# Designed miniproteins, single chains, continued (5), part 98

Each design is a single chain, and the fold is of that chain. pLDDT is the mean over its residues in the fold that is shown.

## One batch from the design tools (miniprotein)

Design m19401
Fold by ESMFold2-Fast:
Structure m19401 (fold): chain A 92 residues (1-92)
Amino acid sequence: GEKGREAGLKGEEAGRKGDGEKGGLGGSEAGALGSEAAKKGDWEGARRGGEAGLRAGLAGARSGSNPTKGTAGALSGIGALFDAGLVGGVPA
């Protein structure tokens, strides 16, 4: 679980320094690791990876250097949160 969080934190720092590509890549890596954790039943790791990925991707998108990759990283974080069951699925 910790590797996803660390990837997201590194991406967020890079995004805040104006590197949207590294912010987006860190977000995508954190989101992917979070989704993998969810598939293994590690819901805490999935949550941490998803939240870190979302933050890194948003920082990358806001940096302006590569907003498309930043947005992709944020969406990867959201995907991990969906896999963890923390978002999505309104009871019908």
Scores: mean pLDDT 72

Design m19402
Fold by ESMFold2-Fast:
Formats: C-alpha cells, sequence, structure tokens
Structure m19402 (fold): chain A 94 residues (1-94)
C-alpha cells in the first residue's frame, strides 16, 4: 500500500536527515489530501515537491561525502519513491 511504502521511506530518511524526513511527511500528507479531494493542481504540486526532495537528498549525501551504506539507503529511497509516485498516479486516475 502507499502508506506502507511512505512509512518505509520515512524510516530510511530519518537515518540520513530528520529534517528531510519531516519535509517528506508533510508533503505526503498533502499528497493524500489532494488525492482524496481530486485536486489536480495540488496533486501535481506535491509530486513536484517529492521529486525535489529526492534531488535534495542526493545532493545532501554527496555534499557530506556519505558512506557506501548511506548511498545504498538513498538508492532504496529512490526506488520506494518511484513506486509511491506510480501508485499515487494510478489512484488519481481512478
Amino acid sequence: SMEEIAEEILELLEKIDPELAEEFRETYEELKRALEEKNEIGFIAELIRIVGLMQELELLVKRKNGSEEEMEIVERIQRLVNELLKLAIEKYKK
């Protein structure tokens, strides 16, 4: 489910940067709201914010000269976010 994927993303983000985890949590709650309300503009805006957070995450780990373990976590987060976005888009189309 989207919720299970989002919770795993949050747990992984918390290990790298608690502030990014909080930004993702807020963005995900707004994404859920836009989905429930069929708010197309809001939905697109929150998808763009999530993509931006992924870019911020990658830059943050590179800037910190992150470990191989941190890079593996980033790659896992990126895969989970891609899955979350696919599910969100499918749910919006219904």
Scores: mean pLDDT 86

Design m19403
Fold by ESMFold2-Fast:
Structure m19403 (fold): chain A 84 residues (1-84)
Amino acid sequence: SEIEKLEKELKEIYESTDDPLVQNMAKEAIKIIEKAKKTLPESKATKLAKELLKDVKEALEHPDDIPYLIGTVLRFIGELLDLE
């Protein structure tokens, strides 16, 4: 499924990155997606996974922005859960 492909890409970032902040962000994103898969409809879980992957990729490209990206991810997760 698309969500499994997105999780795989996050795991590849987690395994390949030397930045501990990006690594932790990817790890937490994977945990959030696993919970979302159990609690949300597949369409919403997939949308969440896409946004988390986007934010992790942005953190990888712009490490100085990581604190803002983490805050954005947490806010977006709450917003997506409320949309149910």
Scores: mean pLDDT 72

Design m19404
Fold by ESMFold2-Fast:
Structure m19404 (fold): chain A 83 residues (1-83)
Amino acid sequence: SDAERIRAAGEAAAETARRLGEEELAELARETAERAARLVAEGKMSFGAATAGVALRIVAEGLERGVEEAANAAALAFLRTAA
């Protein structure tokens, strides 16, 4: 399902963030993907809007925390896994 794809993509993003030493970013990626997956499962958000929103949230958090490189890598891992 679309929700399962988003959750799997969130786990890929979290794994990428963890490998780069960013445990808080990893948890944010999982939580953001889980929320997006629920909204898609409830019919409240399209798959495209959900995937874009998760990737943008990860990048925005990276900017806020000064860990842009890790956030960009995590967002790319998310988008590739969701495709």
Scores: mean pLDDT 88

Design m19405
Fold by ESMFold2-Fast:
Structure m19405 (fold): chain A 101 residues (1-101)
Amino acid sequence: NKYLEAAELYLKAAEELIKENAPKSFVEFFIERAEGYIKAAENVGSDNIIADEEEVEKLKEGLKQVGKLDPSLEPLTEEQKKEFLERIKELRKRIEELKNK
């Protein structure tokens, strides 16, 4: 399922951003994209979307560079990191449940 593959790529990127203390908005963007793909997999069952690992990586690197240039973008707090990691964990459970159908 190409939607679930895309969701996994965005969740992996979000975890890497958390590890690198990226701004909250960047992590949230990648998690929301993953949630969108999971919802598409639940509702549409279409294979027409191709997840491009290179495109996701370039987007992640671009956002990191923007974060370095804007000092007003505060890094994640420890509390926010825990909340995002728990959210990612729940989304991965949903992906596994959908794969087993």
Scores: mean pLDDT 72

Design m19406
Fold by ESMFold2-Fast:
Structure m19406 (fold): chain A 115 residues (1-115)
Amino acid sequence: SESEKIREELKKAVVDLLKDLGVDEETIKELIELLEKDPEKFRERLVEIMREKGVEEREIVEFEVSLEALIEIIKDPSKKEEYEKKAMEKLLKYYEEIGDEAVARYKEAEAKAAA
């Protein structure tokens, strides 16, 4: 089914991400089981792990928005276009809100490099 294909692709992406973050294989297995049994709890736990591993808040938000959309698409693939649009709108709004902060961080890094 289309839901099964999306689920398999998501599992591969999650395994690759967790390995890159240095998460052990046993914990990865537990998280994949959680994704199958309770996708919402999986999302919450994955965000916690990303935060603990020092992933930047922007990347965490980007991943969380994508996961939220994919979880809903797996439940009802007929709404794929609707959820993809909602995810894009949510990310664009977030980027607009942090625009000034991103510019400020860039200027701070440039000032430190010049010192």
Scores: mean pLDDT 77

Design m19407
Fold by ESMFold2-Fast:
Structure m19407 (fold): chain A 55 residues (1-55)
Amino acid sequence: QQVTVTFKKGFSGTFVEGLGGHIVSADLINNKVTVEIPANAVDKLKKNPSVAAVE
C-alpha cells in the first residue's frame, strides 16, 4: 500500500527497501516521502525512531 511518511533527521531509504518497499516520491524540503510498502510492513515503518508520522 501507499503511505506518506513524515521523517526526522537520519531517516534512510535503505530501511524502506529492507521492508520490501520503494520510494514513489519525495518532498525532502518538508521532510516527507511517499512510499509503496506491503501492508504488514507499516507497523515496522512506524517503529523506526526517525519516523515522526505515517499517513
Scores: mean pLDDT 76

Design m19408
Fold by ESMFold2-Fast:
Structure m19408 (fold): chain A 102 residues (1-102)
Amino acid sequence: MTDAQRQALRDRVRDIALKTTRELLELKRNQASKEEVLKVIDETLKELEALAAQYPEDADLQRLTAEGRRVYEESKSLSTNQMIVMTESWLGMAEIHVAVRE
């Protein structure tokens, strides 16, 4: 992978994480249902998993999607607020890893 391709991938992951964080904050403010929060997590995870499938040798992206899958499955048994906190923590890992590598 070229440096330009690697940077573009990191920018895309960051954009996905930021978009999802904003959506979760609005859902929290509006006291959204557990189903609405779970749908946002699922859509974000699917988008990140699609990127991971395109870049199978990117170990950081593989770890991020594996952790996201764990968060999604565990979230099914949690309260709405616990789901949001766990998801924000997972997305924060994406932002930190991307920022440190730049």
Scores: mean pLDDT 78

Design m19409
Fold by ESMFold2-Fast:
Structure m19409 (fold): chain A 70 residues (1-70)
Amino acid sequence: MEEIGKIIRETLREAGVSDEVIDQILTMLKSGSSIENVLIAAHIALKRTVGSQEAEKVYKKLEEKVKKAL
């Protein structure tokens, strides 16, 4: 759980997502939301920050890192 939260925080911060939005997404994880729902929220935040094309590339890398941490 803590490792997954760190991966999400670092990936979103590197992409330029605000700390406020990152904290909202990580609160979903802490509140017992499924990892799938947390990743959907992360993908939406990425699309708003870097655009759809770049967001898809960053999201695929995030998904792979999260899968390896499970």
Scores: mean pLDDT 82

Design m19410
Fold by ESMFold2-Fast:
Structure m19410 (fold): chain A 84 residues (1-84)
Amino acid sequence: MVTVEDLKILAAALLHSLLGFDYETAGEIAGVTPEQAKYGFENQIKLVEKIGEDYVRKIVDAALAAKGPKGMREAVEKTAKELV
């Protein structure tokens, strides 16, 4: 079963890998620890396979539309809640 925490961990990994945020900043935006952000990045392929490519597209689009870190955090929370 996919959890909100799984979705937030993948969001942190995507913020790091695609948008260039460090683990501390990506974790803060996604609402996870820097250690969870690192875990997400190291296991990104497995998490994408579990959660699906549609989530990757939705979170990237939402993050790019967001204005600053607060807007990005709100986008991550909204996208995670829509998928569980």
Scores: mean pLDDT 79

Design m19411
Fold by ESMFold2-Fast:
Structure m19411 (fold): chain A 81 residues (1-81)
Amino acid sequence: LQPFVETMERILEEIRRIVEEHPDDAGLQAILREVEEDLEELRRLSQDDSLKAILRAIGLVLRAIGLLLDAERRAKEIAAE
């Protein structure tokens, strides 16, 4: 599961960059917290090589990608208004 952890750490780094550009936005801070919590769950799954753990890890990464896209859209909306 190490490649999933590495992918999620990169997603988290991108979200942190967006939050640093908008440090007073509570919505972006909430997105950052959700991804941090999901990364902790993924790290706990990293010791399990079962099909269920792999499928859960895929779901967590897909969720994190969605949260990154939401953060990017939110940041653009803030900048446009």
Scores: mean pLDDT 81

Design m19412
Fold by ESMFold2-Fast:
Structure m19412 (fold): chain A 88 residues (1-88)
Amino acid sequence: MEVVEGTRTIDGRTIEYRAVKKGDEVEVEARDLETGGRARGRARKKDGVLHFEIEEADSPGLVAALLEAAMKLFDVTDVVVEGIRWLE
């Protein structure tokens, strides 16, 4: 099991993220440390492409954090976002 976690700045906000890889699947979460906003998703690698489902998202910046973390774990440049569920 591979884990990547860290902090990055997106649009002037401090975003904390964590990604956990199990085989060809990854689970990712991100949190905005200033607002408490959050996002989470899962991705699976198929034929060199990462297929990503975003299960909940507070903001586009958090979505970007999820995608970047997952792409780094799989060392891929191609990603397909299959869906985004925005928080109400």
Scores: mean pLDDT 75

Design m19413
Fold by ESMFold2-Fast:
Structure m19413 (fold): chain A 82 residues (1-82)
Amino acid sequence: MKKKKVEELRDEIKKVLEDGVSRIQAAIAAGNYDEAIRIALETSGKVAELLEELRKIGTQEEVDKVVAENKPLIDKIKELVK
């Protein structure tokens, strides 16, 4: 039961981060830095929510793996909004 499986949450987290990076880059290219920060905050909040769902249904090893796999995208977002 439940709508989301570990694999679905993993894919959604990666998709949210990839979409976030793309949207932030587009906002910066348009000179809209406030919009870039807004998108970064939305992306971070959504990822935190999905990671909390993953912690409830997955193992600690699965959570750690998803965080490690997505560290480059997370770091990219942090670098873009410095």
Scores: mean pLDDT 81

Design m19414
Fold by ESMFold2-Fast:
Structure m19414 (fold): chain A 74 residues (1-74)
Amino acid sequence: SAIDEKQARRELTLLGASIGVARIGKFLGADPDKLRKLLEEARKELEKLKKKYPQFSSEVDALLKEIEEIEKEI
């Protein structure tokens, strides 16, 4: 439904923001182990969201790619 899609978009926005915070944390010298744990948790939430809302697969895959890029730098 339109309401379910709006909720999914809000969840995607919050996950994107969380990944952005992890990227900033890496730049500021945050603990690599803590960053890896946060990114792993974000990945699990994104995979759950993709399974529940396949229509957002491309947007989820873009965020998963950002996680991979951050992990390569840790």
Scores: mean pLDDT 85

Design m19415
Fold by ESMFold2-Fast:
Formats: structure tokens, C-alpha cells, sequence
Structure m19415 (fold): chain A 66 residues (1-66)
């Protein structure tokens, strides 16, 4: 595992840990696992996908809190 891969995993772990809705946290973990299993996903694609997951999680948490 490269230092960059380790950092991305840590960012996803932090995102899951701070997500208050357990169903949303499970969706984030499942999406990340799917990305890890897809051989078509490049390292740059993984970084961008994780950024999209963070934005999605933040938007969903805001909607659920409203």
C-alpha cells in the first residue's frame, strides 16, 4: 500500500466515523469497497471518487438534519 493509498483510506475511515446516520455510513463503506474492487479505477479516479463521496455524505447529512 502506497502512502497516498493509506491517506485516502484514512480519509474514508474518518468520513465514516463522523457520519451520524448508520445507513449512510454503510453506503459510503460499500461504495468505497466497490471502487477498491473495480480494476478500471485509477489512483487519480479513486481520489476524485472519494472527494465525491465526501460531498455526497455532507449533502445527505444536511438533508437528514433538516
Amino acid sequence: MTPEERRVRAEVDELIARTKNPELAEQIRAAYDALLRDPRVTPEGMRRAVEQLKAYADAQEAALAA
Scores: mean pLDDT 79

Design m19416
Fold by ESMFold2-Fast:
Structure m19416 (fold): chain A 89 residues (1-89)
Amino acid sequence: SLEELKKEVVELFEKASKALEEKDFETFKRYLEEILELVKKYLPELTEEVKRMIEEAVKAAEEGDFEKAYELLLRLYTLILGAIDKKAA
């Protein structure tokens, strides 16, 4: 269901945010890759945009640009949750 998808996506973003705070970039990347797989399955039109934003967020985090990494994480969150909400309407 879209409700279960939304819950899973929110949980993955919370886990990604925690990994970023802990500077665990491998775990951060892994959770973002799990989000990408859900996007490929349920929101395929967003796949290329989400993939680019994930690549930019991971690079920003690895380079120590945490402000940019958090900004991209918030943009990804808003984009994906907004798309789920539109599909539910």
Scores: mean pLDDT 87

Design m19417
Fold by ESMFold2-Fast:
Structure m19417 (fold): chain A 68 residues (1-68)
Amino acid sequence: SMEGDLLLVRALILAAQGRDEEAKALIEEGVRRGILTPEQLLGLAEALRKEGRDELAEYAEELARRLE
């Protein structure tokens, strides 16, 4: 969804700023609201790994596994 994609972009910006706890909270909210798919979470994880944010990427991958 467009709302889900916007949330993921916001999470990436927060992670780039070192605000990992805020990024995690935003991702968790998106999952709870049902606006994020497993595919969107896996795409986020790939983007985070490219930026060297491995722990946050692993968190997104864990959430994707729970939704599948």
Scores: mean pLDDT 84

Design m19418
Fold by ESMFold2-Fast:
Structure m19418 (fold): chain A 96 residues (1-96)
Amino acid sequence: DLESRIKALEARIKTLEEELKNATDPQEKADIYLDLSNAYLELGRLYKELGDVEKAKEYFQKSIEYAKKAVELGDGPTRQRAQELIEKAKKELEEL
């Protein structure tokens, strides 16, 4: 089940990356960056559960970077959600 969850998140990330290539509107890009941030946060948590600290750290850092991009391009609600994801990923990194 854990491996299936990882594969599903990796597939979701690939889909989001393709959607990002086709996005032209800043708010649309911000929403995709939020989804990428959340997917990487979940992926980091799964690798943490597996005991793969290096992978977990990498994915939590990617979560923060995508959330920061969402803050730059998004509206108020999008920025608030992105800031929450940054906080969650930072707390996860502090636990590693």
Scores: mean pLDDT 90

Design m19419
Fold by ESMFold2-Fast:
Structure m19419 (fold): chain A 80 residues (1-80)
Amino acid sequence: KKEIEKALLYAHGALEALRNGDRDRAIQLLEKAVEYAKKSGVEEAAKYFEEAIDLLRQGKPLDEAIAYVEKAIEVLKKKL
């Protein structure tokens, strides 16, 4: 329960960073979201966060990373 809530907290922080164009901060927050998603056993959400991180590291458009973060958030919400 607490691990899912922490994953969601970091994921929402990452979305805010992405909307502000702060790619580096978004990556740092998404790495924490991956950590807590894995601790909660929600591997599907962790995979979506990892895809978002990979897109950001490759310099892909922020909107593509946002889409993956939003998918991970929806998966986590269903497990609450």
Scores: mean pLDDT 88

Design m19420
Fold by ESMFold2-Fast:
Structure m19420 (fold): chain A 98 residues (1-98)
Amino acid sequence: KEEALELLEELIRLLEEAKRAAEAGDAERAVELLERAIELAKELGKLGALSVTEYTAILLRLAGAQFAAEQGLYEAAVTDLEGLIEAVEEQKKRLEEE
C-alpha cells in the first residue's frame, strides 16, 4: 500500500509536468515525461494495487496522450492528461482509505 501510494503520487507529478509541456507545445518534453509515466504505471501493475481493468485503462490513455503529443495535437493531449490526473488522484484516495 505505502509503495503503491508513493508511485501514484510520482505518477501524478509526472502527468502534471507532461500537461505543462504539452500546453507549451514542447512535444519532446511531453513525450519524455509520458514514457516515464508509462514505466511507473507498469510498476503499479506489478504491485497489484490496481485492477486489470484500471491498469489497462491508464496504460491506454497514457499511450493516447503520448501519440497526441507526438502528432502536435496538444489540446487533445492536455485534455487526456487532465482526465488521467483526476483518475489517478481518485485511485490514490481509494487506496488511502483503509
Scores: mean pLDDT 81

Design m19421
Fold by ESMFold2-Fast:
Structure m19421 (fold): chain A 82 residues (1-82)
Amino acid sequence: MEELIEELKAMDLDAVEAKLIERLQDPSVTPEEKRLLATLLYLVQAIKEGKEDIVKKILSTLSPEDQERLLAILREIRAELA
C-alpha cells in the first residue's frame, strides 16, 4: 500500500496520467487490464488532489494480487518515462 503511494508521489503525475489514458485507448488491452488501468488513473488523480485517504481506502478494497499488478503497471510506466 505505502509503496504504491510513495512511487506515485515520486513521479510526474501528469506524465503518468497521460500514459494511462494512452493505454486505456488501446483496443488490444483486455477488460481486466482496463479495470486496473482505470483504477490506477483514479488513484493518480486522487494523489494530485491531496486525497490520500481516498487512495488508502481504495487500495484496502483491492486483493493483494491486484495491488501487486497495479504496482507492476506503475513501475513499467516509470521505466518508460525515464
Scores: mean pLDDT 80

Design m19422
Fold by ESMFold2-Fast:
Structure m19422 (fold): chain A 84 residues (1-84)
Amino acid sequence: SAEEEALKYIEAGKVEEAKKLVPTILKEANVDTEAVRQAVIALIEGLTELIKMKKAGVAEEEIQAKGQELAAQIAPLIAAAQAE
């Protein structure tokens, strides 16, 4: 799936290649709303940053804090998508 391919690019640090898959991910999910598109882009960018931090040896507590920030950023977009 496009989601699985995007995850492989994220693991490899290829954020731009992962972002190119966003239209296909939305098509496969049968969703094409701005809120979902923004949530998927935020996830790709945020997950790529978290993986880079982990590879750089950043403290687990800092990685967890960044993960919580990402979750807080995405939660309103998910809520908006579910309301539509």
Scores: mean pLDDT 79

Design m19423
Fold by ESMFold2-Fast:
Structure m19423 (fold): chain A 83 residues (1-83)
Amino acid sequence: KALEYLDKAIEAARAGDAEAAVKYLTEALKAFDNELDASSEEVARIVGLALRALGHLLDGDYAAAVEALEELKELVEEVQKKQ
């Protein structure tokens, strides 16, 4: 479910829909708390990437936002593989 929200956030960012991208990123972060068995260090990396993506969305830099969201998705997939 968390990865599905990230995919929706990436799709919204690609479409230039900052409001939808922020909404789906927020839902993904809520889902991560329930779905991921992540270390404190991994949580810090997830939050850092999410804040980077949010900053780019607020600035209207959708290309950079997509890159940050894709990097966040890769990190989440890596964390899930350890569960």
Scores: mean pLDDT 81

Design m19424
Fold by ESMFold2-Fast:
Structure m19424 (fold): chain A 80 residues (1-80)
Amino acid sequence: SESKIKELIKQANAAKKFTEAINKGFEIIDARIAAGNVDAATRDYKDLQTFLSNIPVSKKIEEKMEEIKKKIEAAKKKSK
């Protein structure tokens, strides 16, 4: 059996990789919005929202999700 400290370090490293993956998801959505691909951005946002639906998320992730939602809504208004 591994020590609790060693296990916590492994969990912290996994959490860091998770945060990096989520941040990469946000970058992809922002790039799609900037390119005018609003439908693709909306789809990616919904996929990310579904992925996060059963996971406890930090306030920073919640704030970024809300920011992306507002960007998509603004982009939709400009496309009509």
Scores: mean pLDDT 76

Design m19425
Fold by ESMFold2-Fast:
Structure m19425 (fold): chain A 100 residues (1-100)
Amino acid sequence: RDAEIAELAREEFERLLADPAAVAEAAAELRAELGPEEIARLREELRRERAALEAFVAPSPTLALQREVALRMADADLPSFAGLAGVFLRALKAARERVA
């Protein structure tokens, strides 16, 4: 269920963030997949939408977690943005696969 996915994703996200090597690897993979120009574009788009994102009332635990992470990403510098995005994508994928 959505609450189970959100809980597992949050645990994995925090675990990966505590590992600098995992953060660096996830950031490098995201840069290889999207390219640095696309990552910079996504960051600026998120920064432009920050106020709307902050006002967003999440209807589910997974969307609430995505909102929390997106706000952290909007406030991050470019290298930290790639790291946060990369590890969150890994955490969310792992959580979804575990819940089946």
Scores: mean pLDDT 82

Design m19426
Fold by ESMFold2-Fast:
Structure m19426 (fold): chain A 107 residues (1-107)
Amino acid sequence: TEEQRERERARREADEDARRVDEEWKRSKWTLEQAEEYALKEVGRVSPPVEVDGVLYEFRMWEDPETGERYLQRTATHPDGRVEVEVYRVDDQGNIVRLVSRSEYRV
C-alpha cells in the first residue's frame, strides 16, 4: 500500500536523523588535534567546536584559488566574549608552516 511505503520512508528518514545526531555527538567529544585534522582534510569546512578550559575552538582551512596556497584558521571564543583568530600557512603535506596573522575582537 502507498500509506505503508510512506510510513517505511518516514522510518528510514528518522533512522538517518538518529545516525546524524549520533555522529554529531561523537564529534562533540573530539580533541583539538582531531578537529584540526578534520579541517586539514576537509578544505572549506568548519570543524566541530571543541571546548578546552571554557574556550571554544573551531578550525577551518581554505585554499587560495589563484595560488593554490592553503591556510588554516583557528578561532578561539572565550567565555567573556573575546574572540581570537589565528591564520596559519599549511604546506602540501598538511603541515603547519608558520603563523601568518593574529587578530582579536569582542562580540
Scores: mean pLDDT 75

Design m19427
Fold by ESMFold2-Fast:
Structure m19427 (fold): chain A 71 residues (1-71)
Amino acid sequence: SSMTTLPEEKKKELLEALREMDKAIEEGLEKEKEMREKWEKELASKFTPEEVELAKKEFIEEKLKELLEKL
């Protein structure tokens, strides 16, 4: 395979965190800021930058597929 895959457990946690951030942004700036600060500390403590980047790629891929389905 041409793509690196995260361990399932870490992938699930990171994708859940990314979905929570997306929801917080919808709720407004104050919640977005609070959530961002918590995630910055949590992600830096629990995950490597590489793991975060892999999860971000999957999150973007999911959103891109949603957009393409609407076109």
Scores: mean pLDDT 70

Design m19428
Fold by ESMFold2-Fast:
Structure m19428 (fold): chain A 108 residues (1-108)
Amino acid sequence: MTIHELEKKAKEAEKAGNYKEAVKLYDQLSIIYRPFDPEKADELAKKSEELLIKAKDYETLAQGYYNRALRLKGKEKADAFRKASEWYRKAGNTEKAEQMEKLAKEAE
């Protein structure tokens, strides 16, 4: 599948309200663009997050922040874990939200 085909499918999925498919495609595009167009990669990642919020898929959004935190250090790692906690709490997953808060304190 070419970048053009991925972009077309992502936009079609978004227009159809197929947010889960659109998120997957925008995430793939973000990864592809990152080594040669990091600004576009960041825009695509932001689009994916906006679609997850629109779909109310807060648990997937929280998992994304958790995975990001695992690759960071210090304050940035703590901030990412706190964002994961906020989204797990919004998802109604209090246990994982509390686990993320503990990880944030340990990262500081």
Scores: mean pLDDT 85

Design m19429
Fold by ESMFold2-Fast:
Structure m19429 (fold): chain A 73 residues (1-73)
Amino acid sequence: SRYVVLVGLSSSVPEEKAKAAMEELEKLGFKRIDERTMYAIFDSEEEAREALRRAEEIASKYGEVKSALIRSP
């Protein structure tokens, strides 16, 4: 199975802060979907959960964040 971690910054987050948050998430290995949304794919649930926790910690410093962990068959 694969695990997908999604992280999105709220539209209430200013563009400058959203850009800074996404740059920090890129350092964690996340890739851009759009101007406010990033993803990363993992082979293990443990790696995905740790990445989700770190991404939420980083992104929440910049504003409101919505995140999800999705198990792919």
Scores: mean pLDDT 85

Design m19430
Fold by ESMFold2-Fast:
Parts: C-alpha cells; structure tokens; sequence
Structure m19430 (fold): chain A 94 residues (1-94)
C-alpha cells in the first residue's frame, strides 16, 4: 500500500537523520543543513499519512529548528522523539 511505502521511506530517512543527529550533538554543526533537508522531506511524507495533530506539532518543531542557528541537544532529542513517535503510530495502523 502507499501508506506502507511511506512508512518504509520515513524509517530510512529517520535512520539517516539519527546518524547526522549524533554528529551534530558531537559538535559538527556543518551537518545541520543536511539534517534539516531530511527533516523537511519527512514532514512532507507525514502530511500524507500522519494525524493532523501529529503533523502540526512536527511542522512547528521544524520551523523552530530552522530559526535556531545553535539548537540544544534537548531540542534535537525532542525532535527525534516526535519523529519516532509518528513512525511508530503509522506502523501500528498498518
């Protein structure tokens, strides 16, 4: 199904984003633009399959992260938890 294909693509994107996140948290801020590009792609996919409330919350986190030049580890962890929650919610509905 389309929803299964989107869930698989989200899982692969989140895996890549999590690897970049580890580098950013270790001090490599040069990886932040690539992380944001992956995050924007995940938000686009979530617009098709996530609940309205989950989508709006994650989109708001993206906008806040884009406005921050030096996001904290706490902010980055909050983003990853919301994205993981969205993926698990989608997979549970399959």
Amino acid sequence: SEKEKIAEELEELLKKASELLKQIKAGDLSKLPEYLELFERMVELLSKVASEGRYENIKRLLERLKASENPSDEELDAVELQLLGALYEIKDEL
Scores: mean pLDDT 85

Design m19431
Fold by ESMFold2-Fast:
Structure m19431 (fold): chain A 95 residues (1-95)
Amino acid sequence: NEKIERTLEEGLKLLEEKGDEHTLAALKALLADPNLAERAEELLEDAEKASKSESEELKLRALAVTLALLQNPEVSEEIKERAAELAEKLIKELK
């Protein structure tokens, strides 16, 4: 729990510092999406692909997806574990 809380804090700070208006709007939309848990596998797979891009913008969008998944109580523990690992990797790369 403490590790996830730290990842959320660092990730959100990084998005505020480097994320554009579109990325921040996407995070807000995902946090408000009642179907986020149902879409979680697809969103995470897309984020994993985006994380391999050389584009900082795509990596920031991937980070936003991982942070939204980590905050949703209906998302499975397996998905959250993968999302946390991806978020930690992205935070380290984007620093």
Scores: mean pLDDT 84

Design m19432
Fold by ESMFold2-Fast:
Structure m19432 (fold): chain A 90 residues (1-90)
Amino acid sequence: GMYYEIRALEGGNGKVYLVGSGPRVDAVKKALEKLGIKVDGVLSSVPDKKVLAQTYADTPEEAAEKVKELKEKYPNALITVKPGSGPSSL
């Protein structure tokens, strides 16, 4: 699996953005599309907005389900999905 960080940030009216580029981002985009979730855009970095909630996923499919959950819980938030390089130990 590949590590993903999903955040609900203040503002954004329920929009979903992917962060970065590459095969992990492409995999999450496909998983979101399979769930009927529109990706509104791509960002180079996570915006410096207040974090309302954050969660993690090890697969694109799990990341897409977490996006769905956060959109339901925080309908006015900006949802971001950022691929990680894998878990870093302390």
Scores: mean pLDDT 79

Design m19433
Fold by ESMFold2-Fast:
Structure m19433 (fold): chain A 92 residues (1-92)
Amino acid sequence: SAAEEAKRRLLAALAELARENRELGERFQEAAEAGDRATTERLAQELLERAREVIERLVEEYADDPEAKEAVRELGEETLARNEEDLAALLA
C-alpha cells in the first residue's frame, strides 16, 4: 500500500510539473515540428532535468520507507528511460 501510494504521488507530482512546464513543452513541440534539432535537444534536456529533480525529491521524501523509496525510484527511472527513448526516436 505504501509503495502504491508513493507511485500515485510521483505521478501526481509529474502531472503538476507538466502543467508548470506547459510553455516549455509547447516550445519543444514547435522546435521539433520545425526540424530545429539543436533547440529540440536543448529543451528536451531541460524538461528531463526538471523531471529528474521531481523524482529525486520524492525519493528523498521516502528515505525512511525502503519499499516506497524503491517504488518511486523504479517508476521514475522507467519514466525517464521512456522519455529519453522517445527523444532519440524523434531526433533520428
Scores: mean pLDDT 85

